# Designed miniproteins, single chains, continued (4): the designs that were tried, part 88

Each design is a single chain, and the fold is of that chain. pLDDT is the mean over its residues in the fold that is shown.

## One batch from the design tools (miniprotein)

Design m15245
Fold by ESMFold2-Fast:
Structure m15245 (fold): chain A 74 residues (1-74)
Amino acid sequence: SLAELRAELEALLATTDDPELRAQVQAMLRILEQIEAMAPDSPRRKSMQALLEESFVELRERLAELREKAAAAG
């Protein structure tokens, strides 16, 4: 859900100090706000939601890789 995605993005923003990652999460939150402002039956809303969900999956995969590299280095 959009509410669940928002909560995950806000949690990520609260737990990271990396400026590049913070900027990316803030950009995704702005897109989420735009999606929430659209009519629920809008084809544009569905398209933007799918793209945002795909972007979030990619972000989670990158974070998992960074965590594994950090664990291997420690």
Scores: mean pLDDT 79

Design m15246
Fold by ESMFold2-Fast:
Structure m15246 (fold): chain A 55 residues (1-55)
Amino acid sequence: MVSEARAEAVERALKLGYNGTSARMVGEIVGLLLKENPELSPEEAIEKALELMTG
């Protein structure tokens, strides 16, 4: 579950034009969010991670 959310986050970041390093960071943030907030859906975690990367 967490690994699948990370992979989805990386793919979305790459489609948005982020480089590989930034895309990996989005995936890592998603993983941390899901571990600390188990109530959070994978989709919500991806959205929050992308928001953090954009400021």
Scores: mean pLDDT 79

Design m15247
Fold by ESMFold2-Fast:
Structure m15247 (fold): chain A 55 residues (1-55)
Amino acid sequence: MTEEMREILERGVELAKKTLQAHKAGNYVEAEELHKEMVDLAREYRRLSEQARAA
């Protein structure tokens, strides 16, 4: 349980929501960019989660 992990989760949810909205609006270029950001955040969250769990 870290502040950093919580921030990443919050940003991930926000990006997923924006990506869905962009898709619905037909703004696929923006959706692609948002999706890349979301993938990067997921990778970072996994890294932090593994480090915290490993102790």
Scores: mean pLDDT 78

Design m15248
Fold by ESMFold2-Fast:
Structure m15248 (fold): chain A 75 residues (1-75)
Amino acid sequence: MEEAEKLFEEGMELIEQGNKYERQQDFEKALELYTEAAKLFQKALEIDPSGRFQLALANAKAAIEQAKKAIEKEK
């Protein structure tokens, strides 16, 4: 339980950092951070199949896709 919580908290911190880079239009750095957050949420979900971890993972995946589209549009 504590290990899953720690992974979730670390993932949320990475999402916050990714959001800061996205505001600066650094979509490549935001993508890196969102991808790392998604991996942490996936590990948390494997330990504890909680709905909040499922939602966090889904939101991280959506942020990854948005960042990818933003990078593609800059070309």
Scores: mean pLDDT 85

Design m15249
Fold by ESMFold2-Fast:
Structure m15249 (fold): chain A 65 residues (1-65)
Amino acid sequence: SALEQARRLGREIGEKYAEYGILLSVPQMVEILRLELDERGLSLSDAQLRRIAEEAVELARELLE
């Protein structure tokens, strides 16, 4: 599903930035995720994107501890 692909993508993006010591904000993650999903022909509501971005940012924050 688009939701499953978006969650996976958000986690991968968060992990890549964390590798460089960067923690994305939720708005930054939403913007990157939206662009990546658009490239793949996938569409999610703003509410779905925000929830997934919040989850991805929390996971990335744990990597930077």
Scores: mean pLDDT 85

Design m15250
Fold by ESMFold2-Fast:
Structure m15250 (fold): chain A 67 residues (1-67)
Amino acid sequence: GRAERRAEILRLIGEILRTMGEILDLEAQLSKVAPDDTATRAALEAEIAALEARRAALMAQLDELDK
């Protein structure tokens, strides 16, 4: 029903916001890494990419639910 749909929408929004917070924290960490520390930069960029993929998947779930 409408109440169950609303609860699921709010849950997905919460997950999206949490994922965005994690991305911002990792981007802040990346900004502090030396330009020549290629291994640390690559590791942080990979983690950011994984979280961006998760955010995109959550947003797609929200879009399907909002139809």
Scores: mean pLDDT 85

Design m15251
Fold by ESMFold2-Fast:
Structure m15251 (fold): chain A 82 residues (1-82)
Amino acid sequence: MLEQIKEGLEKAIELAKAGDVEAAIDLLEKIKQLAENSEFPRKDEIIELLDEAIAALKAGDVERAIELLKRAIELVEEAIEE
C-alpha cells in the first residue's frame, strides 16, 4: 500500500513536469482516497501535503506542487521504514 502511494506520487511529479497537470491532479486525488481509506504512520501529514499539492497545481504553481510531493515521498519512505 505505501509502495503504491510512493509510486503514484513519483508518477504525479513526472506528469506535472510534463505539463499534464489535469492527469497529475486526477492521480493525486486517487492516491488521497487510497491514503484516507488506509492506516499507516504519518497518514494525516501525508494527506495534508497531498491537499496542498493539489491546490498548488490548480493554482498553476507547478514548482510548489513538486516540492510538496517530494516532501510527501520522504514521509512515505519514513512510514515504510517504521
Scores: mean pLDDT 84

Design m15252
Fold by ESMFold2-Fast:
Structure m15252 (fold): chain A 79 residues (1-79)
Amino acid sequence: SELEELERLLEELLAQTSDPVRQRLLQTMHRAAVRALERKDYEMAELLVQGMRNLARGEPEEVVLQEMTAKLRAKRLAG
């Protein structure tokens, strides 16, 4: 399902984060995003992923965050 795919991307993001301080912040936002997805609140999930992207610093995780943002935006627009 789409929820399982998005949850998998969030787990992949955490696995790719090398900065331990930022990883803890990403974990907190990740949990909030998963809860939003469980509620099918794709708008809130997109906002949380955008917040996570603001913490990225030209690292591999930014590519994953951009892909997640695109998928969440597409889902939000589709209804």
Scores: mean pLDDT 69

Design m15253
Fold by ESMFold2-Fast:
Structure m15253 (fold): chain A 69 residues (1-69)
Amino acid sequence: MVELNPAVLAAELYIAIGNLLMKKGDFEGAIETYEKALELLRKYAPDDTELIQRVEENLEKAKKALEEA
């Protein structure tokens, strides 16, 4: 079986997009994209707890930034 997990790759892509949106000041967009990453990881890669934690931390930062925007 091919080892590649497309859900993890998609989540990593969403994390990168979320980071870009944070740089642009689009905090609402960043929150939405980080939430998409979490949905994918929780459904298709729940054992990847380290990556899930990282996305949760990024989501918290985005929410805090939105409160100050």
Scores: mean pLDDT 80

Design m15254
Fold by ESMFold2-Fast:
Structure m15254 (fold): chain A 66 residues (1-66)
Amino acid sequence: MYTVKATGLSARGATATALTAIGEGGRAKVSGGEKATVVAEVPTLEGAQRVADVARASGGEAEVSG
């Protein structure tokens, strides 16, 4: 499993990031209000990169580890 930690997200950005992780066959936990954090676990590196890209496109920061 690869972990993606995304921070500094709006509610919309957090939702998009979490749904991307689920679509990649993973799981996501969303926390926070106005500035949200998403911690996602996905089975592939390519999936983790897509999740990180969605978070960054939403104005957040994202880190991939695995």
Scores: mean pLDDT 84

Design m15255
Fold by ESMFold2-Fast:
Order: structure tokens, then C-alpha cells, then sequence
Structure m15255 (fold): chain A 75 residues (1-75)
């Protein structure tokens, strides 16, 4: 559902904001966070355009990038 999609997107954005506020970020971690934020923006745009498959692909990409950014920062 759209509500579940938005909830997932908000959760990713919350994780990114928390990482930027609390973790020591390398240049690589910062790049991954920027890529994740762009992926969320593309996911929201695709959802607004009615392309649910593309929206989910970007959302999954954002989740992957967020996980990588947090791991990189925890190094």
C-alpha cells in the first residue's frame, strides 16, 4: 500500500538522519547517504507517477545504500 511505502521511506530517512547526527562519517559513508537520499527522492517520484515497480526498486536501493552507509561509518 501507499501508506506502507511511505512508512518505509520515512524509516529510511530517519535512519539516515540518525546516522548523520550520531556516527563519525567517512567520505564514503557521506556519499552513500547522499545516494540513499537521492534514491528515496526517485522512489517518491515514481510512486507519484504511478510506477509502483520502479518506486519499489528505488526504495530497495535506498535501503541497501543506507545499510552500507551505516556499516561504513561503524568501521
Amino acid sequence: SVEEFLRRAEEIERRLDEAEATLPLSEEARRLIEEARRAIAEARKALEEGDNRKALEYLERAEELTDRAVREAEE
Scores: mean pLDDT 86

Design m15256
Fold by ESMFold2-Fast:
Structure m15256 (fold): chain A 111 residues (1-111)
Amino acid sequence: MVKVTTSGGGTVKEGGTLTLTATIEGESGADTEVDWFRLGEDGKVEALIVNGSTRASGVRSRFSGSVSGNTATLTLSGLEVEDTGVYFAIATSKKTGLGVFGSGSRVTVVP
């Protein structure tokens, strides 16, 4: 069974940087696509990063993604209070097409 664990997050002052990590178990990272999403305080889900490193349409350039082996990293820089929310990854198997949700990480941005 593929498992995705998201780590990182926490409270940061406005203008700061946070890094979130998604670790993939049960399948090779090369055989998975990792996409990053944010659940905002308004209850809306937005796509941030697709296929490990490609920013979704309309996503701010201060957000970036990278993948190394079984680890996907989301870097959030220049954080604003409105960036507060729950961040999570979905890993999709390239062999089966099955997506697995990672655990959510709360990011809180304070003035």
Scores: mean pLDDT 81

Design m15257
Fold by ESMFold2-Fast:
Structure m15257 (fold): chain A 91 residues (1-91)
Amino acid sequence: SSREVARAIGHLLAGQVAYEEGDYETAAKHYEEAIRLLPEGSDLRARALLNLGKVYYKMGEKEKAKQYFEEAIRVGTGDIRKEAEELLKKL
């Protein structure tokens, strides 16, 4: 739905701001909400999964980071998939 996508975009932006500020707990909550609101297979959802993986990586949660990067690879295409594959090599 258009309302859910708009709310998800708001959460993606808020998550990015929190991530850049080093507030990884707040970033994770926003990306998790974006994932919940976005349909499976959407490019925005793949982006949110990639970003959530980056958050868990910064928090030292390697197993969670790996899970989200692998899901981003499964759903994502192009640059999202490539970035997730590169990040998996750092775990």
Scores: mean pLDDT 88

Design m15258
Fold by ESMFold2-Fast:
Structure m15258 (fold): chain A 61 residues (1-61)
Amino acid sequence: PPAPAPVLPAYSAEQEARRRELQELANEALEKGLAPEEIGRIITEHLADGVEAIREAVERL
């Protein structure tokens, strides 16, 4: 359906899927004892590879 709306910055389906994976891993990292502030930093620094960065941090524990 045509929507006469301005061009909005939308996330691709791929970005949404990766964000969900990051959220799941962030929950696991919290359970493993990582501070939420550290998780937030990892996500911010590694937006593309945040999943791997969080997983590595969890494994480090």
Scores: mean pLDDT 64

Design m15259
Fold by ESMFold2-Fast:
Structure m15259 (fold): chain A 62 residues (1-62)
Amino acid sequence: MELFEKYDKDGDGTLSLAEAVKAIMEETGATLEEAVPPVIKYANADGTLTKEQFEKALEDVK
């Protein structure tokens, strides 16, 4: 919960693609090429991820 909230700068309950990729890279040590595919896989059509979608992307990396 606090991990998602740390990167949710607007507090709107979603992360942008860039924020989700940055969060995964900083928290797991993944490279950009490792972080992008799971983020894109779980992202909504508008380019946002909910907390649940972000957690799934994080699980795919580590």
Scores: mean pLDDT 76

Design m15260
Fold by ESMFold2-Fast:
Structure m15260 (fold): chain A 88 residues (1-88)
Amino acid sequence: MEEEIEKAKKLLGELLEKIKELYEKLKAGEISEEEFYEKIAELAEELAKKLKELAKESKDPEAKEFLEKLAKTAEEDAKEARKKAKEL
């Protein structure tokens, strides 16, 4: 569990830094609000895939359940971001 949690934390940290960079670009007018949400969706989809891979490789049932729940949340966030981009 500890190893899987640390890997998940690293993936989440990388996602947050990329979101920060996109938000700074949005504030500067370098990207549109539509492009911002499209990029957020792409990042969340990538996170979900990586979390699912960690879950499949985990032999710890508790870690597997935790990672699968995180992946599902990331997939839902990606879907919401895609919807936001299309509605703009």
Scores: mean pLDDT 83

Design m15261
Fold by ESMFold2-Fast:
Structure m15261 (fold): chain A 100 residues (1-100)
Amino acid sequence: LSALSPEERAALARDAVDTAIGNLKKAAEYLEKGDVRQAAIYFTAAGISAAAAVFLGATPEQLRRLADAYRELSEKAEKAGHKDIAEQARRMAEHYERLA
């Protein structure tokens, strides 16, 4: 982290947030298609990117965007009958709201 300038770290945090949100949207698309395996892969990838964004110093506004994306996934997963993914996504939304 000390090797990166504050500007470079901020840029990486933004990219990590955008990647996480994109992966959560892909997870929702695969759940709507009934492809739980692909949804789980994108959900996991989103979690890694979201954690990286926090480590890189994501802003409160960016953390709220992550919370909103996880909440949207939770609602879509619940509607599709995938309670486990819905509950995990809900907990992640609450986690990022608390960090914001």
Scores: mean pLDDT 88

Design m15262
Fold by ESMFold2-Fast:
Structure m15262 (fold): chain A 73 residues (1-73)
Amino acid sequence: SDRERVEELYERAMELLERAEETGKLSDLLELEELVREIGEVARASDDPEVLALAREYMAEILERVKEIYEKL
């Protein structure tokens, strides 16, 4: 389901965020941006408002943490 796909992408992003917070590697940060883009694409293809709301929350969390990493570099 679209919800399961969004949750799968979010779990991958959380694992990658932990690594990126430790390493500051640009490649990890770029991969995080791609995961956010993919979450957004799944949400836009879904007409389920629950999936859209969940994706918005996950994307906002990931982007805020990515911003914090860039500010520490």
Scores: mean pLDDT 85

Design m15263
Fold by ESMFold2-Fast:
Structure m15263 (fold): chain A 62 residues (1-62)
Amino acid sequence: SQLDRLRAIGDELFEAGKYRHAAAAYRGVLELDPDDEEARRKLAEALEKAGKTEEAQAVLEA
């Protein structure tokens, strides 16, 4: 599915250290499935690794 492909792309980009690109892929996952808790955590982690601490905190707020 498109959702599974976006998750895989995000994970590959994250492992490659391309954190800004990984964050974009995880945002794509959340656009298709807003309740994906794992994608939300991965997005926050990617943003934190990219130095975007304020954005990472905002993503994790309920």
Scores: mean pLDDT 85

Design m15264
Fold by ESMFold2-Fast:
Structure m15264 (fold): chain A 97 residues (1-97)
Amino acid sequence: MARTLKGKIVGGVANLADLKVGDVVEIELEDGRKVTFTVTSVSTDAAGNTLASGNATFEDGEVGGAGLLATSKDEATVSTAAGPIDPAGPAGAPGPV
């Protein structure tokens, strides 16, 4: 499901600058739910914003490809792609048929 959720990073990394591929971070959403985000790609903006791509596992059991934008550990945004990530990890993504 495609959506954008605001929250804060509450676990997984001590410093936002230490975030790297393979890290697992916990994000607490504005409504009190938690998201487990597994980093598959990371970059840092010139303004100091941390950008990451990966898989988000929501407290409600929803799993999907997601992007993370964080200006600090207390200010993070999770944007999810439409549809869940295939847990089998296929080599290629099929087109929408």
Scores: mean pLDDT 68

Design m15265
Fold by ESMFold2-Fast:
Structure m15265 (fold): chain A 56 residues (1-56)
Amino acid sequence: MKSLFEIIGEILNIIGDKIELEQKLKKGEISEEEYEAKKKELDEKIKKLKEEIDKL
């Protein structure tokens, strides 16, 4: 089982990834379709981590 601190660390990393993804989209380094796909994956990871917190 993941610790609360480990889960928080993972959430912070995902937030960082989202910011980077938005910057890449703004710079034209990725397509809107790629941005939406990756954002959806990151949102799903956050949802799962929130569910793990609820089990603690």
Scores: mean pLDDT 80

Design m15266
Fold by ESMFold2-Fast:
Structure m15266 (fold): chain A 60 residues (1-60)
Amino acid sequence: DEDQVALARVAKALMEGNLEEAEKIAESIKDPKLRETALRMVELAKQGLPVEEAVREAIA
């Protein structure tokens, strides 16, 4: 689904170090639950967690 693809793009942007791009993609997600998950990934990465750990924590 489109929102699942966007969520994967957020994770990829975070792995590439593009925090601003990741946040914009997360905000574009239409499903409120997936959007909140994506924004949580971005927030954890901004707080200094390693990207891999932030993604794992948010998705789990």
Scores: mean pLDDT 77

Design m15267
Fold by ESMFold2-Fast:
Structure m15267 (fold): chain A 99 residues (1-99)
Amino acid sequence: MAEAEALLREGRAAYRAGDYDRARAYYEKSVEIAKKTDNKLTALSLANLGIVLSDQGDYDRAVEYAQQAVDLYKASGSSDETISLFQMQLGVLKIEKKN
């Protein structure tokens, strides 16, 4: 839905501005709306939520959401390239969690 896509864009804008709390709120709302109809948009919003949580130091939840994003991309028939990009992101988050 256009609303979930708009929330994802607003979340990215907030993230680029360094406003992690606003970015997280936009991504969480995007996930709740997209869950109804769009697995790929839900996965993308979860992946971005994982990045924000990592930047806030919550590596446990960041890894959980990034893993959910990878699983949804696999289930949705997304390209191997897209899945590989999110798996690389998940790997980076796991390294940050260990530090």
Scores: mean pLDDT 78

Design m15268
Fold by ESMFold2-Fast:
Structure m15268 (fold): chain A 70 residues (1-70)
Amino acid sequence: MLTVTITHDSEGRITSFEVSGPAEKVAKAREILSGFTHADKAGVALINRLGELVGQELSPDRSTLTLTLG
């Protein structure tokens, strides 16, 4: 499985990201994330290109989005 954690500001702009999983999927996820400024658009692209969404979690302060892809 691939896990992507995206940290964003109040406007949804990506401030940082962390990716863990199979090396090939990590490389693709980092490429996708680097092509987007906003976490929501990056998340849609990740789901469309890297597999089914298995889990999604938004932190209580809404600053961090975690996606788990199968």
Scores: mean pLDDT 80

Design m15269
Fold by ESMFold2-Fast:
Structure m15269 (fold): chain A 80 residues (1-80)
Amino acid sequence: SEELRREGLELLKEAQRALEEGRLEEAIRLLLEAAELFRRVPGGERAAAVALGAAGRLLESLGRTEEAARLFAEAERLAA
């Protein structure tokens, strides 16, 4: 549980680095991986929702609006 949370946080740091370097597709992948890890941790639902929301915003910036909408819906469901 704690190890999965730590791995998720490390993926978020890698995603931030990818964003700083303009690697949007890599950042999206890392954010989705972090969300998956957080979903496996009790109480990780809000962290997963935040990661999904961030990935959705990046997908919108790439014009992938339908994929972004699906991630936003999933994030809202997890945060409920």
Scores: mean pLDDT 88

Design m15270
Fold by ESMFold2-Fast:
Structure m15270 (fold): chain A 63 residues (1-63)
Amino acid sequence: GSTLPPEERNRRVEEILRRAAEKLPPEVKEKVLEALERGDITTALTILREHDPEAAEEARRSM
C-alpha cells in the first residue's frame, strides 16, 4: 500500500464516511455530515460505528 499524507488520508476518509452515511437514517446522516463539516472525523466515525459498525471499519481501514 501507499502511505498517504495525513491531509490526503483525511479527505479519503471523509469521502468514505459521507458515502457510508447515505445508508443511515436521515437524522444520523445529518450528524455525521455536521461532524465532517467541522473537520471532526473522529466524531463522524464514532457516530457511524454506533449505527453501522461494518461501514465504520471500512472507513477506518482507509485511514
Scores: mean pLDDT 76

Design m15272
Fold by ESMFold2-Fast:
Structure m15272 (fold): chain A 86 residues (1-86)
Amino acid sequence: MEATATVAITAEDREAAERAAEVAAKAAAEVPGVLSVSVSQGPGENVMVVTAVAESEEAAREAARVAAKAAREVPGVTRVETAVNP
């Protein structure tokens, strides 16, 4: 069953949040079974959201894991939150 992974990235400034979202989206897109990846602005000025749609919950969880890891490695990122919906 298809599943959606959401990665919310909060950073010290907008530039760091956008950079973190870019590397997170790239990491998620490289996961086998991921169908699409999109980046959008979150509910705060320094918040970006990466959404990955995957063929399975396992692929969605892996996408969330690698995206969150990539985002956390970006200087200025203060918080990364993940959710996976079946």
Scores: mean pLDDT 85

Design m15273
Fold by ESMFold2-Fast:
Structure m15273 (fold): chain A 82 residues (1-82)
Amino acid sequence: MARKLIEEARRLVEEAERLARQGQPRPDLLAEAQRLAEEAREIAEREGDKELVAEALHILSLATPDPSKSSALGIESVVLRL
């Protein structure tokens, strides 16, 4: 079910983020989370569940590197974004 795929994708993102904070980025985990979130989005779209579609898109954004995630680099990057 789409909900379980979203939960699994979220766990993979959290694990990848934890390892990245230790200086060990895991693009494999992010790629797997992205795949699961894409499958969940398709299922949610077919079922007409707009909330699950939104959650799947949110997990996809977390699984791909973007500027908002740079805040995890610390106070310096937050100041630079202002």
Scores: mean pLDDT 71

Design m15274
Fold by ESMFold2-Fast:
Parts: sequence; C-alpha cells; structure tokens
Structure m15274 (fold): chain A 81 residues (1-81)
Amino acid sequence: SVVERIIQALKGLIEAAERGDTERVEQYLKDLERLADQSPDEKLREAVRKGIEELRQAIAEGRDPVPLAKKMLEEVEKLAK
C-alpha cells in the first residue's frame, strides 16, 4: 500500500539522516512528496506534506532532522492503523 511505502521511505530517511547522508535524505524527501500525492487519504497526505515542510525547514536551518523524522514516522504509523 501507499502508506507502507511511506513508512519504508521514512525509515530509510531516518537511517540516511543518522549517517549524515544529505543526498539520500533529499532523495527520500522527493519519494515522500510523490507518495503523498498518490495517497487517497487526506489526513495521511496532510501529515506527510507537513512533515516534509518541517524537515526541509530544519535542514535549511542546519538543525538535526532525525527527531522530526521520528515524530513524523510515529504520526504516519498511527494513521496506518
């Protein structure tokens, strides 16, 4: 499902971010944008889009994106139930 792919992408993004792999983090953010657009669930789309915006802002400001990505994963997993 789309939600399972979003969860997989978020887990990959967290791993990449923990390694400082900025190029792979950007790739996962692009994947998440695409997956959000494919989701028929309005709440899931809004949660993912908001999370991407917060992550991009954190990265632009030089803040650690890992805590935000973990919160985003928790929110998406709750919506997937």
Scores: mean pLDDT 86

Design m15275
Fold by ESMFold2-Fast:
Structure m15275 (fold): chain A 71 residues (1-71)
Amino acid sequence: SEEAYRIAYEAGKRFLEAGNYEQAVLAFKTAAELAPDDEKRAEAYNLLSQAYEKMGKTEEAERWRKKAEEL
């Protein structure tokens, strides 16, 4: 449901703000899987990219950013 997406997305943002980047990645992956449309999936992919960037995983960050742009 859209609500399940929003819960996962909001959890991911809270983990990202707290510096819990590994937990943020897991939450945003869940949000992407639950996304009701391509717009919400792209939002989750962009935040996945940001979380990987914060972890210093630049190649993974670029991969998720490109996936978001392809939607």
Scores: mean pLDDT 88

Design m15276
Fold by ESMFold2-Fast:
Structure m15276 (fold): chain A 70 residues (1-70)
Amino acid sequence: MMSPEEFAEAHPRLGAELARHEAEVAEKEKDYKTAAELYEIASRAYESLGDHETAEELRRRAKELREKAE
């Protein structure tokens, strides 16, 4: 698991976009647990970038998928 510091520092915007894209792929594959984890990672990355609106949307989606995974 990549630390939030490494994720934000190495590729702040690309890292956030990649995590969101990977979450969308996992969601399409109906791997809701992995999708939820990736949306949480993306949310934290966008939060670190100051994009609080996108971070909130992704965090909400992660919660919904987490409930669906169980």
Scores: mean pLDDT 77

Design m15278
Fold by ESMFold2-Fast:
Structure m15278 (fold): chain A 83 residues (1-83)
Amino acid sequence: MSPAELAELLRRAARDLAELGEKMVKEAEKKGKDAEKVRELVEEAVRLLLEAARAAEAGDLERALALVAEADRLAQEAAELVR
């Protein structure tokens, strides 16, 4: 996988997470969970994935991986809040 291919994959992941995040917020509202916290965590995770894509394009794979790991942690935290 080239840096450019990784960056495109990360941008797609960010878009997909944003769409999933809207569904997660609605489910949190339906279940009486903290929908605002879910929104905050998803928006931050999406932002980190977009930063990871930029780092990957710049050839900074170490930074890209660190940003992906943090985005994954936040996305998992949001998923836990919905369940």
Scores: mean pLDDT 87

Design m15279
Fold by ESMFold2-Fast:
Structure m15279 (fold): chain A 66 residues (1-66)
Amino acid sequence: ARLIVSGDFTPEQLTGIALWLMGIPGVEVKIVGENTLEVTGDLSDEELAALVAELESIPGVTVKEI
């Protein structure tokens, strides 16, 4: 799975989101822009849907599947 996560993050929010995502088994995170993360991983459809829902629950966050 591959996701682009964008939002108006404070440095603390960006760090917190990145650390949370890196804690998920099989997930890799890269900072690819000032407020943009690339999330890759070998996730099931159910795990991917849950991750997207969690990310979209964060105010100001937008998720795009690629």
Scores: mean pLDDT 77

Design m15280
Fold by ESMFold2-Fast:
Structure m15280 (fold): chain A 91 residues (1-91)
Amino acid sequence: MSPLEQGRELYLQGKFEEAVEYYKKALEIEPNAGAYTNLGRALHLLGKEEEAREYYEKALELDPNNELAKERLANWPHPLSPAEKSILANL
């Protein structure tokens, strides 16, 4: 399993700090917009809104067509989605 996939599994388990570590490992292997957006989402769930915003901006710098990063920045500060609120409620 790749670090990006491991990060996603941890994110779905509500282990956001561990997910952040694995997304950072994914970025060390290959900088990619998906890892930046996933890192931003995990940081937002940890309440680190300023850091989350910076990673969404980095995602758009690397991939200007990243729809998730565009959506999050257009509505910033972005409220947590129903899915993200559900993950938090099940912690």
Scores: mean pLDDT 76

